# Designed miniproteins, single chains, continued (4), part 78

Each design is a single chain, and the fold is of that chain. pLDDT is the mean over its residues in the fold that is shown.

## One batch from the design tools (miniprotein)

Design m14868
Fold by ESMFold2-Fast:
Structure m14868 (fold): chain A 75 residues (1-75)
Amino acid sequence: MEKLSLLDLKRLTATVNDDGTITVDAESEKGRATVTAKTPEELAQKLVEALGIDPEDALSLARAIFRAVEDKKAA
């Protein structure tokens, strides 16, 4: 299984949807994936499946994205 580190991502964009889900558009040398999730755990799983990101890195990234989105809404 080809594992990608977080450093292998060329671009990552997170968008908050009206239903409270987050859509992440991620690009690597292996390809580009757009995934939508309601929880950090769901986002991490979808990133692992789509881009082959290491599960620990994917979960850390997913949690950081959800936290950043919540912090921006609270400000």
Scores: mean pLDDT 73

Design m14869
Fold by ESMFold2-Fast:
Structure m14869 (fold): chain A 80 residues (1-80)
Amino acid sequence: VSQRELDAGVLIVGLAVAKILLKKGKLEEAAELLEKLAERAEELGFHEAAELLRKAAEAAREGKAEEALKLIDEAIETLR
């Protein structure tokens, strides 16, 4: 397992937590976590994932939980 694979795995775990928050209706908490995960993804060189996660955070703040969940799933696919 490479460092890049470990870093991607940690991001995926964080995204699983964000999905749980969205499903519980904790939209602001989910948005804050998604912004932190986007920043971390960008620092690690996962630029496409970071952009998708910023969009997911915005969707969560707009009350669009289903759209945010879809964007998170798309971000996870870019990490594989």
Scores: mean pLDDT 86

Design m14870
Fold by ESMFold2-Fast:
Structure m14870 (fold): chain A 106 residues (1-106)
Amino acid sequence: MREERERRQLVRLLRAVAELAERLGLEEAAELAREAARLVEEGRDAEEVAEKLLEAAKVAEEAGDLGLAKLLRRLAEAAREGASEFELGVLEVDIAVLGTVRRKEE
């Protein structure tokens, strides 16, 4: 609905993915995702947000977590291009699904 609602949803998703990264032992990716959430809350440039998420994706990819890396790249695109509430809702489901699968660590 409002641009502010979309921004708040994006912040919630960034915090959720940071928590997921932390549970996976990817502390660097978690810190980068938390910093991206802070930048969104502060109304910083979309490119700065995307850069932090792409850095987090690279950390996840280098650690062998291709699922998390792909999700972080999708969040970077959503931050850069703008995303509808529907698109952010799809990302929210994907984060939740990845989190439940990863809790078994196999």
Scores: mean pLDDT 78

Design m14871
Fold by ESMFold2-Fast:
Structure m14871 (fold): chain A 66 residues (1-66)
Amino acid sequence: MKLIVTLKGTPAKEIALVLTLLGHPSATVTPVAPNKYLVTLKGSATEQDEFVAWLKSHPSATVTEV
C-alpha cells in the first residue's frame, strides 16, 4: 500500500511523527515535498490497516491513499 502523508502543526509534533515513521520496520518513507512524505507499507493486510489507523489518529497528519 502507498500513502501520501501531509504534516501540519508545530515543528516539534512534525519531528516526532517523522522520527516514528523513519523507525518503522514495515514502512519505507520518501520525502516528496516540504512536509509531504510518500510512505510504502509492507507486511500483512492487517498490519497495513493498523498502521493507517494509527497515522489517521495523529492530529498532525493528513493521510491519502494513492
Scores: mean pLDDT 73

Design m14872
Fold by ESMFold2-Fast:
Structure m14872 (fold): chain A 64 residues (1-64)
Amino acid sequence: ELEKLEEEIARNPDDAMAWARLASYLLKQGRYEEAKEYARKALELDPDNEVAKAVLAEVEAKLA
């Protein structure tokens, strides 16, 4: 649920997994540009976040 993910990020903006989960949700909704931005944010916080890496790769494939 988008609202719950946004609330989690507002309370803890340094939680890389919360950003990665938001990016994954947006990817499922076809909101590729937003998914890309949030996946990049998650990777800035944790470069090894596998969810964010997977989302970024999928988004780049969809935008190509």
Scores: mean pLDDT 82

Design m14873
Fold by ESMFold2-Fast:
Structure m14873 (fold): chain A 70 residues (1-70)
Amino acid sequence: AQENFDKAVEAIRAGNDEEAVEYAKKALESIKDPVERANTAVALSLIAVAEGRYDTARKIAEIANEIDKK
């Protein structure tokens, strides 16, 4: 579970936007608690913003919202 989060962070920092979104999606989908999932999505989005990866941050937020609606 934590491995996908760590890989998403590494991909964000490396500028691998597609890989970052893939690992973020896997990390978020593995979290069943809505609060923990929301906190994880916020953390990943803030890291992406800090690295100047605004599209990646937006996509991570969209993924979290879609999971929470279903």
Scores: mean pLDDT 81

Design m14874
Fold by ESMFold2-Fast:
Structure m14874 (fold): chain A 81 residues (1-81)
Amino acid sequence: SPELEEALAELERLVKRAYEEFKDDPRFKEILEEADRRLREIGDRLAAGEISEEEAAREVRELTRELERRVAELRRELEEE
């Protein structure tokens, strides 16, 4: 699915950018571990036929937005303190 491939590519770009800035931060590792767990759950549901590729793409985009929010909060905490 081109839509799912695009959603996954957007998530990968965000992760690469955030990793450059926060790779050694333990709070960032926790954010990545949670994101990885959720991505695996989406993949498992897709593989089981419980969701469509279009629905998986929507859930990946929502995960990307949540990751963006968490990274912004982490940046704020590190820069303000």
Scores: mean pLDDT 85

Design m14875
Fold by ESMFold2-Fast:
Structure m14875 (fold): chain A 66 residues (1-66)
Amino acid sequence: MKYRITLTGSVTQMTGTVLRLLGEPFVELKRVGENTYEITLTGSKEQAEALIAELKAEPHIELEEI
């Protein structure tokens, strides 16, 4: 599955999100803009769904499936 994320909010919130994503071995992260990233989810459906639910719960993250 592939998603575009746009990070808003504070530098601390944005940095925390990037570090969270970089910590996951099933996430491929590509920077496509200053605060915009593409994530490609490999691994299990359960892992992907759990991460997407976590990201959707954050008001400073805009998430779009691509």
Scores: mean pLDDT 81

Design m14876
Fold by ESMFold2-Fast:
Structure m14876 (fold): chain A 54 residues (1-54)
Amino acid sequence: MTEEQRKALREEVRRAIAEGRWDEIDIPALAKKYGITPEEAERLVREAVREALG
C-alpha cells in the first residue's frame, strides 16, 4: 500500500465520521478498494476513528 492510498483511506473514514456516516464504514470493502488486507484496513480505521473522536 502506498502512503497516498493510506492517507486516502484514513481521509475517507474521517469524512464519514464527520458527516455522521461512520456506520457505513465497511472494513472488508475498504480493504478490497485499497488493495490491502482486512487486518490492515481495520488498523487504519481504528487509528482514524481514534484521531477523529479523541
Scores: mean pLDDT 77

Design m14877
Fold by ESMFold2-Fast:
Structure m14877 (fold): chain A 93 residues (1-93)
Amino acid sequence: SEKKKKFQEQLKKASEKAKPRFEEIQKEYEEALKKGEPEEEIEKRVIEKVKELYRELAEEARKEGDELLARFLEALADEDLELAEKIREELEK
């Protein structure tokens, strides 16, 4: 319960820090569509940028001593949904 609350609070803080960067990625996506770039190429670029953002957030979490949050964010960056789910299940126990 307490570990889960701390994780959720830290995840919320990370999300709030990332919000301006997600908004920049969204704006770049919209501008690229407006310029007539192929959607497939835009999607690939956006996915790569989102993965890089998750890795940066993981580094910040690790520097702050939050290894569990860092591992969770790295799992999201690697699209390792099984690992991300296992981390969530461990917090429920």
Scores: mean pLDDT 80

Design m14878
Fold by ESMFold2-Fast:
Structure m14878 (fold): chain A 71 residues (1-71)
Amino acid sequence: LEDFKGVYRLPEKVKEAVKELIEAIRNNDPEGVRKAQEKLDEIKAELEKIARDPTVPPLERYRAALDVQKL
């Protein structure tokens, strides 16, 4: 399932986006906060789409659903 390599790297993108959010809050940067939140929302939406797609193997759907709960 090569198509899911991107999904497996999403936790790293989440960590990066969270770090950007914390830095933006610390620096009183409202634009940075908005960008970091948009990035996190986009990642979550992709995982939710995978979790509900019946053409995706059951194990991969379950894994995506668990990752959504952690976000």
Scores: mean pLDDT 71

Design m14879
Fold by ESMFold2-Fast:
Structure m14879 (fold): chain A 80 residues (1-80)
Amino acid sequence: MKVHLESETGIEKVIEASEEDTIGNVVKKWLKSQGADVSTIEDLEVYTKDTGEKLSLETTVKEVLEKQKSEEAKLLLKSK
């Protein structure tokens, strides 16, 4: 499944994930791809890009797809 991640600074990346992957794991993959420390996830909040709903890091990709009624998950990362 494709997960689109956008940061507040406009950095966009598509991460491949399973439906069973958590949003926390997807964000950690994104942080690693940017060369960032995965601990920075604690300073981030995750939102659905379409509805602006705040997501728990324990939310699965499948749950996001069901909420967005979309074939691809679209997420926005914000600093706390």
Scores: mean pLDDT 78

Design m14880
Fold by ESMFold2-Fast:
Structure m14880 (fold): chain A 73 residues (1-73)
Amino acid sequence: EEREGLLREAARLAELALELAKKGTPMEYVRQLLFQAAELLRKAGLEDAAREVEELGRQGNVEEAAELARRAA
């Protein structure tokens, strides 16, 4: 129950990050949303996926980070 909620919220934040990036939102805000999604994935027990989302977010690879977070959820 809690796990499913964490996964749904992680996917929502990742989708929001991608949407904001498409609108030209500054990368620092987009990256914060991706890091929040990664933290929720980690709490759900998906530590490897969380680390990959964080690394892609640091690299500015928003599409790949969001896709990975949504797919993991």
Scores: mean pLDDT 82

Design m14881
Fold by ESMFold2-Fast:
Structure m14881 (fold): chain A 103 residues (1-103)
Amino acid sequence: MPLSAELAAHNDEAVALANRLVPEVTEVIRKEGLEAGVEYAAERAVEAVRRGEVSPRAAVAAAGLAAYRAALEAGYSEDEAHRAALEAARRVAAALGLPELPA
């Protein structure tokens, strides 16, 4: 992975934000469904960038990690959690104008 070193550099920021988001995202998923949780995770990650709390790249990773962990906590399969993670990451990248994120 050519970006592994860059991902490692932002891993602590992404993990910290994801850990803060997981409880809220899990509750949204349990109440409103998986897609609502993905949307919530993406919106909260974008808001964190707007507040200057995390870098855009860390926010993309955090939204994906939070959606993945929250989906598993809510009882979804690993495949469903993985798809939720990719969708949350794509939504954040699109909102922040990061066209280089792979589909």
Scores: mean pLDDT 79

Design m14882
Fold by ESMFold2-Fast:
Structure m14882 (fold): chain A 55 residues (1-55)
Amino acid sequence: RAEELVAEAERAAAEGRLEEAVRLYDEASKIYLQQGDYASAEALAARARELREQL
């Protein structure tokens, strides 16, 4: 589930759909946080932040 959202976010970012990519990375980050995977959650939140700065 979280891995599927990451794959969708990566595809959206590659296609230039930055707003959608940010949303998908944020959702995946929340799921990893709930699972206790803090490292993955922080990495995905950072990716969302970087893309948001490009908007």
Scores: mean pLDDT 81

Design m14883
Fold by ESMFold2-Fast:
Structure m14883 (fold): chain A 69 residues (1-69)
Amino acid sequence: DLTLEVLKELVKKYGKEFLEKVKKEVEELKKKLEELGKKYPELRELVEKGIEALEAYLKKVEELYKSTL
């Protein structure tokens, strides 16, 4: 898993700073996806899956950060 290996390296090197950046980016992307789902109801299921994937991504980064403490 290339993404997981990169995330481990970034968390190890930058710690809290990287986690805070990921939280901000995930929040911004979730807002954009919610707006897209409101404008195009036919994309609602895809938007929900996208938000779920972003939340899973953030959770993985948080778990990696906690494992370094």
Scores: mean pLDDT 80

Design m14884
Fold by ESMFold2-Fast:
Structure m14884 (fold): chain A 86 residues (1-86)
Amino acid sequence: SSDELREKSVRIGEYLGDELAKIINEISKGEVTPEALAEALKKLLEKLENEENRKKFMKEKGLSEEEVDKLIEDIKELLEYVEELL
């Protein structure tokens, strides 16, 4: 539902908003398009699925493995939604 996607987007923004904004700026010079967002979400997933980056992220954000797994799930669901807009 749109409410579930909104909740997932808020959580992603809370923990990963700065990282996502940085990636979007590198891809599109700050222009937020569905294409740029999809590419940025894919890059963010690659970073979080790397074991060393995941450990650093957990330590820096104070998140458990379960909470990071939930964020990865939320990002994947948001990515599927954004890719349907392409």
Scores: mean pLDDT 80

Design m14885
Fold by ESMFold2-Fast:
Structure m14885 (fold): chain A 73 residues (1-73)
Amino acid sequence: SSMREQAEELERQGEEAFEAGDYDTAIALYEQAIALDPSRATELLGKIAEAHNAAGDGKAAFEAILRAAEAQA
């Protein structure tokens, strides 16, 4: 499989973990997806921010938003 296909699968697994309330696992899977496909960084960092907010970590959520802004530049 291509690195893009592997990234898509990791993103899907991250969404499943998020829906299950396993926010730490979701964040780890999204970070792995970004490493394999950096072109997805802006969208996936938004999902990471959402997972941090759901876990109660507003500081980490804000840091993820700033990383997403840098990825757009």
Scores: mean pLDDT 88

Design m14886
Fold by ESMFold2-Fast:
Structure m14886 (fold): chain A 89 residues (1-89)
Amino acid sequence: SIEEEYRRQLERVREYLRGQSEAELREMLAELDALEARRAENEERLRKALEKAIEEDPEKRKEYELQEELLLRTPAELRRLLEEVLAEL
């Protein structure tokens, strides 16, 4: 499922992060903070892209809505993983 694949991707990210230095992990957190500062703009772009995708294939509305939910959830999940890996150091 999309949800299962998403969970597997997050675990691969965690494994990748464990291989990074403390300096690199802190740099990634700073980059995530900068991305979150543009959250409203990024969410608006995502919404427009999904509206277009749904218009082109309305039968996949539920699939696209789930993808949107996962994408909107991703910055918080990445922050959690970064903070957990940093706490292990």
Scores: mean pLDDT 81

Design m14887
Fold by ESMFold2-Fast:
Structure m14887 (fold): chain A 100 residues (1-100)
Amino acid sequence: MITQTPSSITVKEGETATFTVTSSEDLPFSWYKQKEGKEKELLIYNTSKKAEGVPDRITASGSGTTYTLTIKNVKKEDEATYYVKAIGTNEYSSGTKLTV
């Protein structure tokens, strides 16, 4: 079971946004970004590895049951809902909406 809170985060452009997920299992996570009207885009796989084209200001880490996505120097284009998916599942978390 994957818990992602809060459901919404608001930051000022240029600030840092941090997303945290707590899992009942120590499993690799993938992070996804979804903008309104678009499909989910892979950002991070295997907990901390970046997908091609993902900016250096976006990083992820995790250990045990706590996993974090960090976006530094937030831009308006980062405004989206962010989801996680654990390896071996077809279910996404409830997501966290980032507003800039």
Scores: mean pLDDT 77

Design m14888
Fold by ESMFold2-Fast:
Structure m14888 (fold): chain A 92 residues (1-92)
Amino acid sequence: MEISDDLVPRETLEEIARLLEKASEYAKKGDKQKAMEYIDRAADLVAQLPPESPLPGIVLIWLALAKKSIEKGDYETAAELLERAAEWVRSR
């Protein structure tokens, strides 16, 4: 359906999804430092994607919301947001 992100290699999408899954795993454990580390790694990789793609903007919004949830101590919401972001990226 519609315009997939044909500009992003499949392997890059899979790597982003893996980083988001790791961030979710650490968020579930309450490990703020590791969760933030993996979120930042995913954000850095997303920032390298073509600016014409809608994918970077959407994923960065998910990451910003997850970071805010972690800062508030709401690790469950952060993990949920990160898992949803990973599944969304993988479906592209």
Scores: mean pLDDT 79

Design m14889
Fold by ESMFold2-Fast:
Structure m14889 (fold): chain A 68 residues (1-68)
Amino acid sequence: SKKFFELLERARRAVEAGDIEALRKTLEEAMKELSPQEAEHVLVYAGLEAIRLGNKEALELVKELLEK
C-alpha cells in the first residue's frame, strides 16, 4: 500500500510536469511491483490526469501500457 501511494504521487507529478520519460518509468515500475489491481489504478489515474491537463502524449503512453 505504501508503494502504491508513492507511485500514484510520482505519476501525478510526472503528468503535471509533462515529463513523459519519468511517467513511463513510474508506470512500468507500478506494473512490475504492484498487484495487477493497484497497477491498473495507477495507470487509470495517470490517464485521467492526462485528460484533465490536456496532455495528449501522456494519455497515449497510458493507452499503450494498458494494452500491454
Scores: mean pLDDT 86

Design m14890
Fold by ESMFold2-Fast:
Structure m14890 (fold): chain A 93 residues (1-93)
Amino acid sequence: EEADSLIRKAIYYLNQGKYEEAVKLAEEAIKLDPNNADAYFVLGKAYYRLGDKEKAIEAFKKALEIFSKADPSDPVVQKRIEEIKKLLEELEK
């Protein structure tokens, strides 16, 4: 899907240390699909790497909200929820 393509690009840029580009692509994915939890997850990670703690927390909480409404038997959803909870604990120290 178009949003999934943007999320994959955002992850690629995140891994390259291009955090501002990752933010832009994640925001574009959110505009296409406002309920895409992966887009908010990537946005949160990009803001975390940029040092924008407040925006990272906001994005992670939104991702967690959407993932919590997904199928709880999905191992990908479970892994994302666990990762987000750990990142939120680090940010809220």
Scores: mean pLDDT 84

Design m14891
Fold by ESMFold2-Fast:
Structure m14891 (fold): chain A 60 residues (1-60)
Amino acid sequence: SREEMEEIARELERELVLEHIETGKTYSKDEFLERLRERLRELGYSEEEIEEFVKQLKEA
């Protein structure tokens, strides 16, 4: 569901923030969206669902 995809996005964001604190690496929005697509694919979401969700995040 969309709520599950939003929770996955929040979890990934938390992981990247922690990695930034630990390593000093800065992540771009594009790099975040690439990692989000990969994680959603691993969890069995369709490419259509992934691209629609990513598009909505870009428009926000």
Scores: mean pLDDT 80

Design m14892
Fold by ESMFold2-Fast:
Structure m14892 (fold): chain A 53 residues (1-53)
Amino acid sequence: SVRNELLYTLLKAFAETSRYIASISKNPAVKAENLAGAEELEREAERLREEIE
């Protein structure tokens, strides 16, 4: 569905942003939190991709 396509795009974009924040952050806790967040968003995007085809 169009909704799932839009959500997929947003989840991927947010995951990329979180990975970028992790890469530039000097704080270990912020790095870990943003990496974990990116991984979760990527898992959700992959789940959603199954429905988009």
Scores: mean pLDDT 83

Design m14893
Fold by ESMFold2-Fast:
Structure m14893 (fold): chain A 74 residues (1-74)
Amino acid sequence: SEEELLEELEEIDPEAAEKVREVLSSLSPEAREELVGRLGRVLDAARAAGWSPEDVVRAVMFVVTQHLRELEAA
C-alpha cells in the first residue's frame, strides 16, 4: 500500500519519503496508484538485489521523475 511504501522509504531516507509524499498528493488517484505500483516494484528489486539505501533513493527518484515526464507528455 501507499502507507507501507512511504514508511519503508522514510526508514531509508526521510527527505526522499517527503518528496514522494508531495508528488503523490499532487497526482490524480489513478496516476498515484500507478506510481505507487512502480515504486513498489523498485523496492522489490532492491530487496532481491541487496541494493544500498543510496541506490534505492536514486532509483526511486529516477522513477518518480520519469513518471511525471510521462504524465506531462501524455
Scores: mean pLDDT 83

Design m14894
Fold by ESMFold2-Fast:
Structure m14894 (fold): chain A 61 residues (1-61)
Amino acid sequence: SLEEEILEIEDKILAAILALDRAGRTDEAQRAMAQLNEAGKLYKEDPEKGLEKLKEILAEL
């Protein structure tokens, strides 16, 4: 389902953010978290657009 796909990609993004933070790349981790929060606002209004934004975020990590 769309909801399951969103949860799966969010988990991957969070894992990548944690890896960045552990590597001392804190500014990049904080930036990625801010993008994740914006994607969260977007998929509340438009789940399909939110999913596409999440995919873009993951691709940039």
Scores: mean pLDDT 84

Design m14895
Fold by ESMFold2-Fast:
Structure m14895 (fold): chain A 57 residues (1-57)
Amino acid sequence: SMAVIQAVGERELAELLKQVTDPEAIALLEEALRAVRAGDYARAAELVRQAKKLAGL
């Protein structure tokens, strides 16, 4: 269900936020979390990709 996808996405983003120290990457991940909560999974995926690239993940 969409609710399960959102819950999994929020959990994974919260865990990633605990591991990242780069302020710019943190800001992108916080934007991704807002996108997941709004149901915009395409935007969330792109923001996570950019954050991981910036954080060297």
Scores: mean pLDDT 80

Design m14896
Fold by ESMFold2-Fast:
Structure m14896 (fold): chain A 94 residues (1-94)
Amino acid sequence: TETVELLERAAEAVEEGNAEEAYELLLRAREAARREGMLETAERLEEELSKGNEDPESLVTLLVLAGAGDEEAKEKALALIRELIELARKEAEE
C-alpha cells in the first residue's frame, strides 16, 4: 500500500540521517493512511507528530536529534516508525 511504502521510505531517510525528508514522508503517510481507510495508523501518526516539544521521546524530537547525529534518538525513531509500519500492514490485511 502507499502508506506502508511511505513509512518504509521514512525509515530509510532516518537511517540516512535526513530528518527533514523523514518528517515530510511521515506527513504524506498520514494523508495516505486516511485515503486508504487505515484510520488507526492515521490516528497514531497524528498523535506522534502532534506531541509537544517538551516530550524528549516524541517522534518529532527524536527525528531532530537523529538528524544532529544522536544514534540513540535515531534507534528510537526507527523503532517507532517500524511499529507504525506493522500497524499499517495489519490494517491493510483487514
Scores: mean pLDDT 80

Design m14897
Fold by ESMFold2-Fast:
Structure m14897 (fold): chain A 109 residues (1-109)
Amino acid sequence: MEEAREEVEPLIEQLKDEDPEVRAEAALRLGEIGTLGKVAEKAVEPLIKALKDEDPEVRAAAARALGLMGYEVAEKALEPLRKALKDEDPIVRAAAELAIEAIEAQKKK
């Protein structure tokens, strides 16, 4: 059932929530919706912004989400993800590395 269109707008707003757990969950959910098609293309810029979030869990979730969205939207995310490889938090750096590897692997299929 096509609820992805209705879910994307509330999740983009949840990326601005005061609770970092809510923001991290929103980022991961946007990534999952991205695997279902181009409906999540409008989430790419909000997720790129979330790579600079105050909370390292949110930044790691955003990196993972961008990796899950695949190569069609990932070209725009690659440079922000490469900057996240220099993040202060080792979990964020690991998430960015895995996301870049996933994106580059999909480009060759």
Scores: mean pLDDT 76

Design m14898
Fold by ESMFold2-Fast:
Structure m14898 (fold): chain A 69 residues (1-69)
Amino acid sequence: MPKTEEAREALEKGKEAFQQGNLDEAIAWYEKALEIDPENKEARANLGLVRAQKAGGDTSGVKKATENA
């Protein structure tokens, strides 16, 4: 049987990290889940969301629409 259990555990760890705001850790866990189960749509979708948040986030930075519009 595919490593569904291990992928599910990695997914759960990724969700925990994401919930705590640890985007880098969340990415690592979701990537691990996809390495185990490449067809895991939840891991793929969540990885995309976390990466988008991290790449475009920079929440403490000045790269926001509000500044110098």
Scores: mean pLDDT 71

Design m14899
Fold by ESMFold2-Fast:
Structure m14899 (fold): chain A 56 residues (1-56)
Amino acid sequence: MEMTVETPSGTIVVDGETGRATGTANPGARAAAAFGAKDGASLEEVQAAAKKASLG
């Protein structure tokens, strides 16, 4: 399963099964997306966490 999320720092592609996050967003945003996906968070929760990490 693959999710694409957009953040102010860039785009993230995250695999919800493996928690692998790639893309152009800063490392903090990608890490937040990966952790959320591994915890079984919804797409909305993963996107919110990634946006928050992207901003600060």
Scores: mean pLDDT 77

Design m14900
Fold by ESMFold2-Fast:
Structure m14900 (fold): chain A 82 residues (1-82)
Amino acid sequence: SKIEEEAEEELERLGIDMSALSPAARRALTTLIQAIRMYVKLSKDEIRELLESLLRVHREQDPASVQAYLLQKLIDLREKAK
């Protein structure tokens, strides 16, 4: 979709090499960035740091672990914002 294409382009602008990721990892990252932007106000730098951390976790863990890690980070960031 156009929304997914925009999310992927934004990830590339943040310095993420999308070609290095599996299709499942790309979909997980784009979906979660969309959710973060919809529900949590993060700066560009905070988003970049989160994505770099996720790429490290993805290299060592399965996709479900990456999703769980993202969910935990999203909750933590929301709590700190209040």
Scores: mean pLDDT 65

Design m14901
Fold by ESMFold2-Fast:
Structure m14901 (fold): chain A 56 residues (1-56)
Amino acid sequence: MEEKLRELLKGKDFVTKEEAIRILQELGLSRELAEQLLADKPEFLTPEEVLKIALS
C-alpha cells in the first residue's frame, strides 16, 4: 500500500482535496470514507499529509 501511495504522489508538491480523494480510492477506500477522512482538512494537502491519512 505505502509503495503505491508514494508512486501516486511522486513529483507532487501538493494535491487538492479532490485529487486526494481519488488517490485514497485507488488504495481501496470508498469515496464516502475518503471524503470523511478529508472533511476537516484544507483544500491543499502535502504528500506527507496524504500519507499520514492513508496509513492511519
Scores: mean pLDDT 76

Design m14902
Fold by ESMFold2-Fast:
Structure m14902 (fold): chain A 52 residues (1-52)
Amino acid sequence: MDELVELATRAIKTLIAAGYSKDEAATLVYNALLQMGVSEKDAKAAVDAAVS
């Protein structure tokens, strides 16, 4: 869990620095985690924790 939160936090910060909004960055990272085989529950929890 902590590893996914760290990954999501880093990715979201990178996307925001690139000009994406927080909501856009969160959506992109959520979809990327799903493509990596992360469950919907774990992906949502990691992204929610990363934006808190």
Scores: mean pLDDT 82

Design m14903
Fold by ESMFold2-Fast:
Structure m14903 (fold): chain A 63 residues (1-63)
Amino acid sequence: SALLEEIRRLLLEAGLSEEQAEEIIRLIKDGKGSQAATLLVNRYGVSEEVVRRIGELVKEMGL
């Protein structure tokens, strides 16, 4: 839960709305991390650095 809170914080800081952040978190929880990463880069314009950091947090959760 603390790692999911950190992911949510990073998504909001990157400029996503709360609804968009919840969509990404749902994809991550469903094991669709690659789809989430694609949306972050292609749809939301999130930087590679932020996407990499989120990926590390997802890995720490065992997802």
Scores: mean pLDDT 85

Design m14904
Fold by ESMFold2-Fast:
Structure m14904 (fold): chain A 99 residues (1-99)
Amino acid sequence: MAEEGAEAGERAAEAARAEGDEGAARAARGAAEAAREAAESEDPLEAALLAGAAALAAAVAAWLARHEGAEEAARAAAEAAEEAGEGAAEYSAKAIAAA
């Protein structure tokens, strides 16, 4: 269902907070918010752009977590980035088909 990317982002934020990485936690929270907005959007282009933003934010969270040695947070953020990236591809395909 459409909240999988948002849940992955929230899990990444929680993992980053547990490991003391506030920067990664903030980036992962941003990814979760963008993924939730993408899932709620009725416009496939808007959904694709928001899911793309979520994937980028999650990738940044993974990078920050890796730099701080927060390995579990980095893994969770990478999973969130993959989930958001798949959503962005699906929404992009729908937007192209509708054009």
Scores: mean pLDDT 81

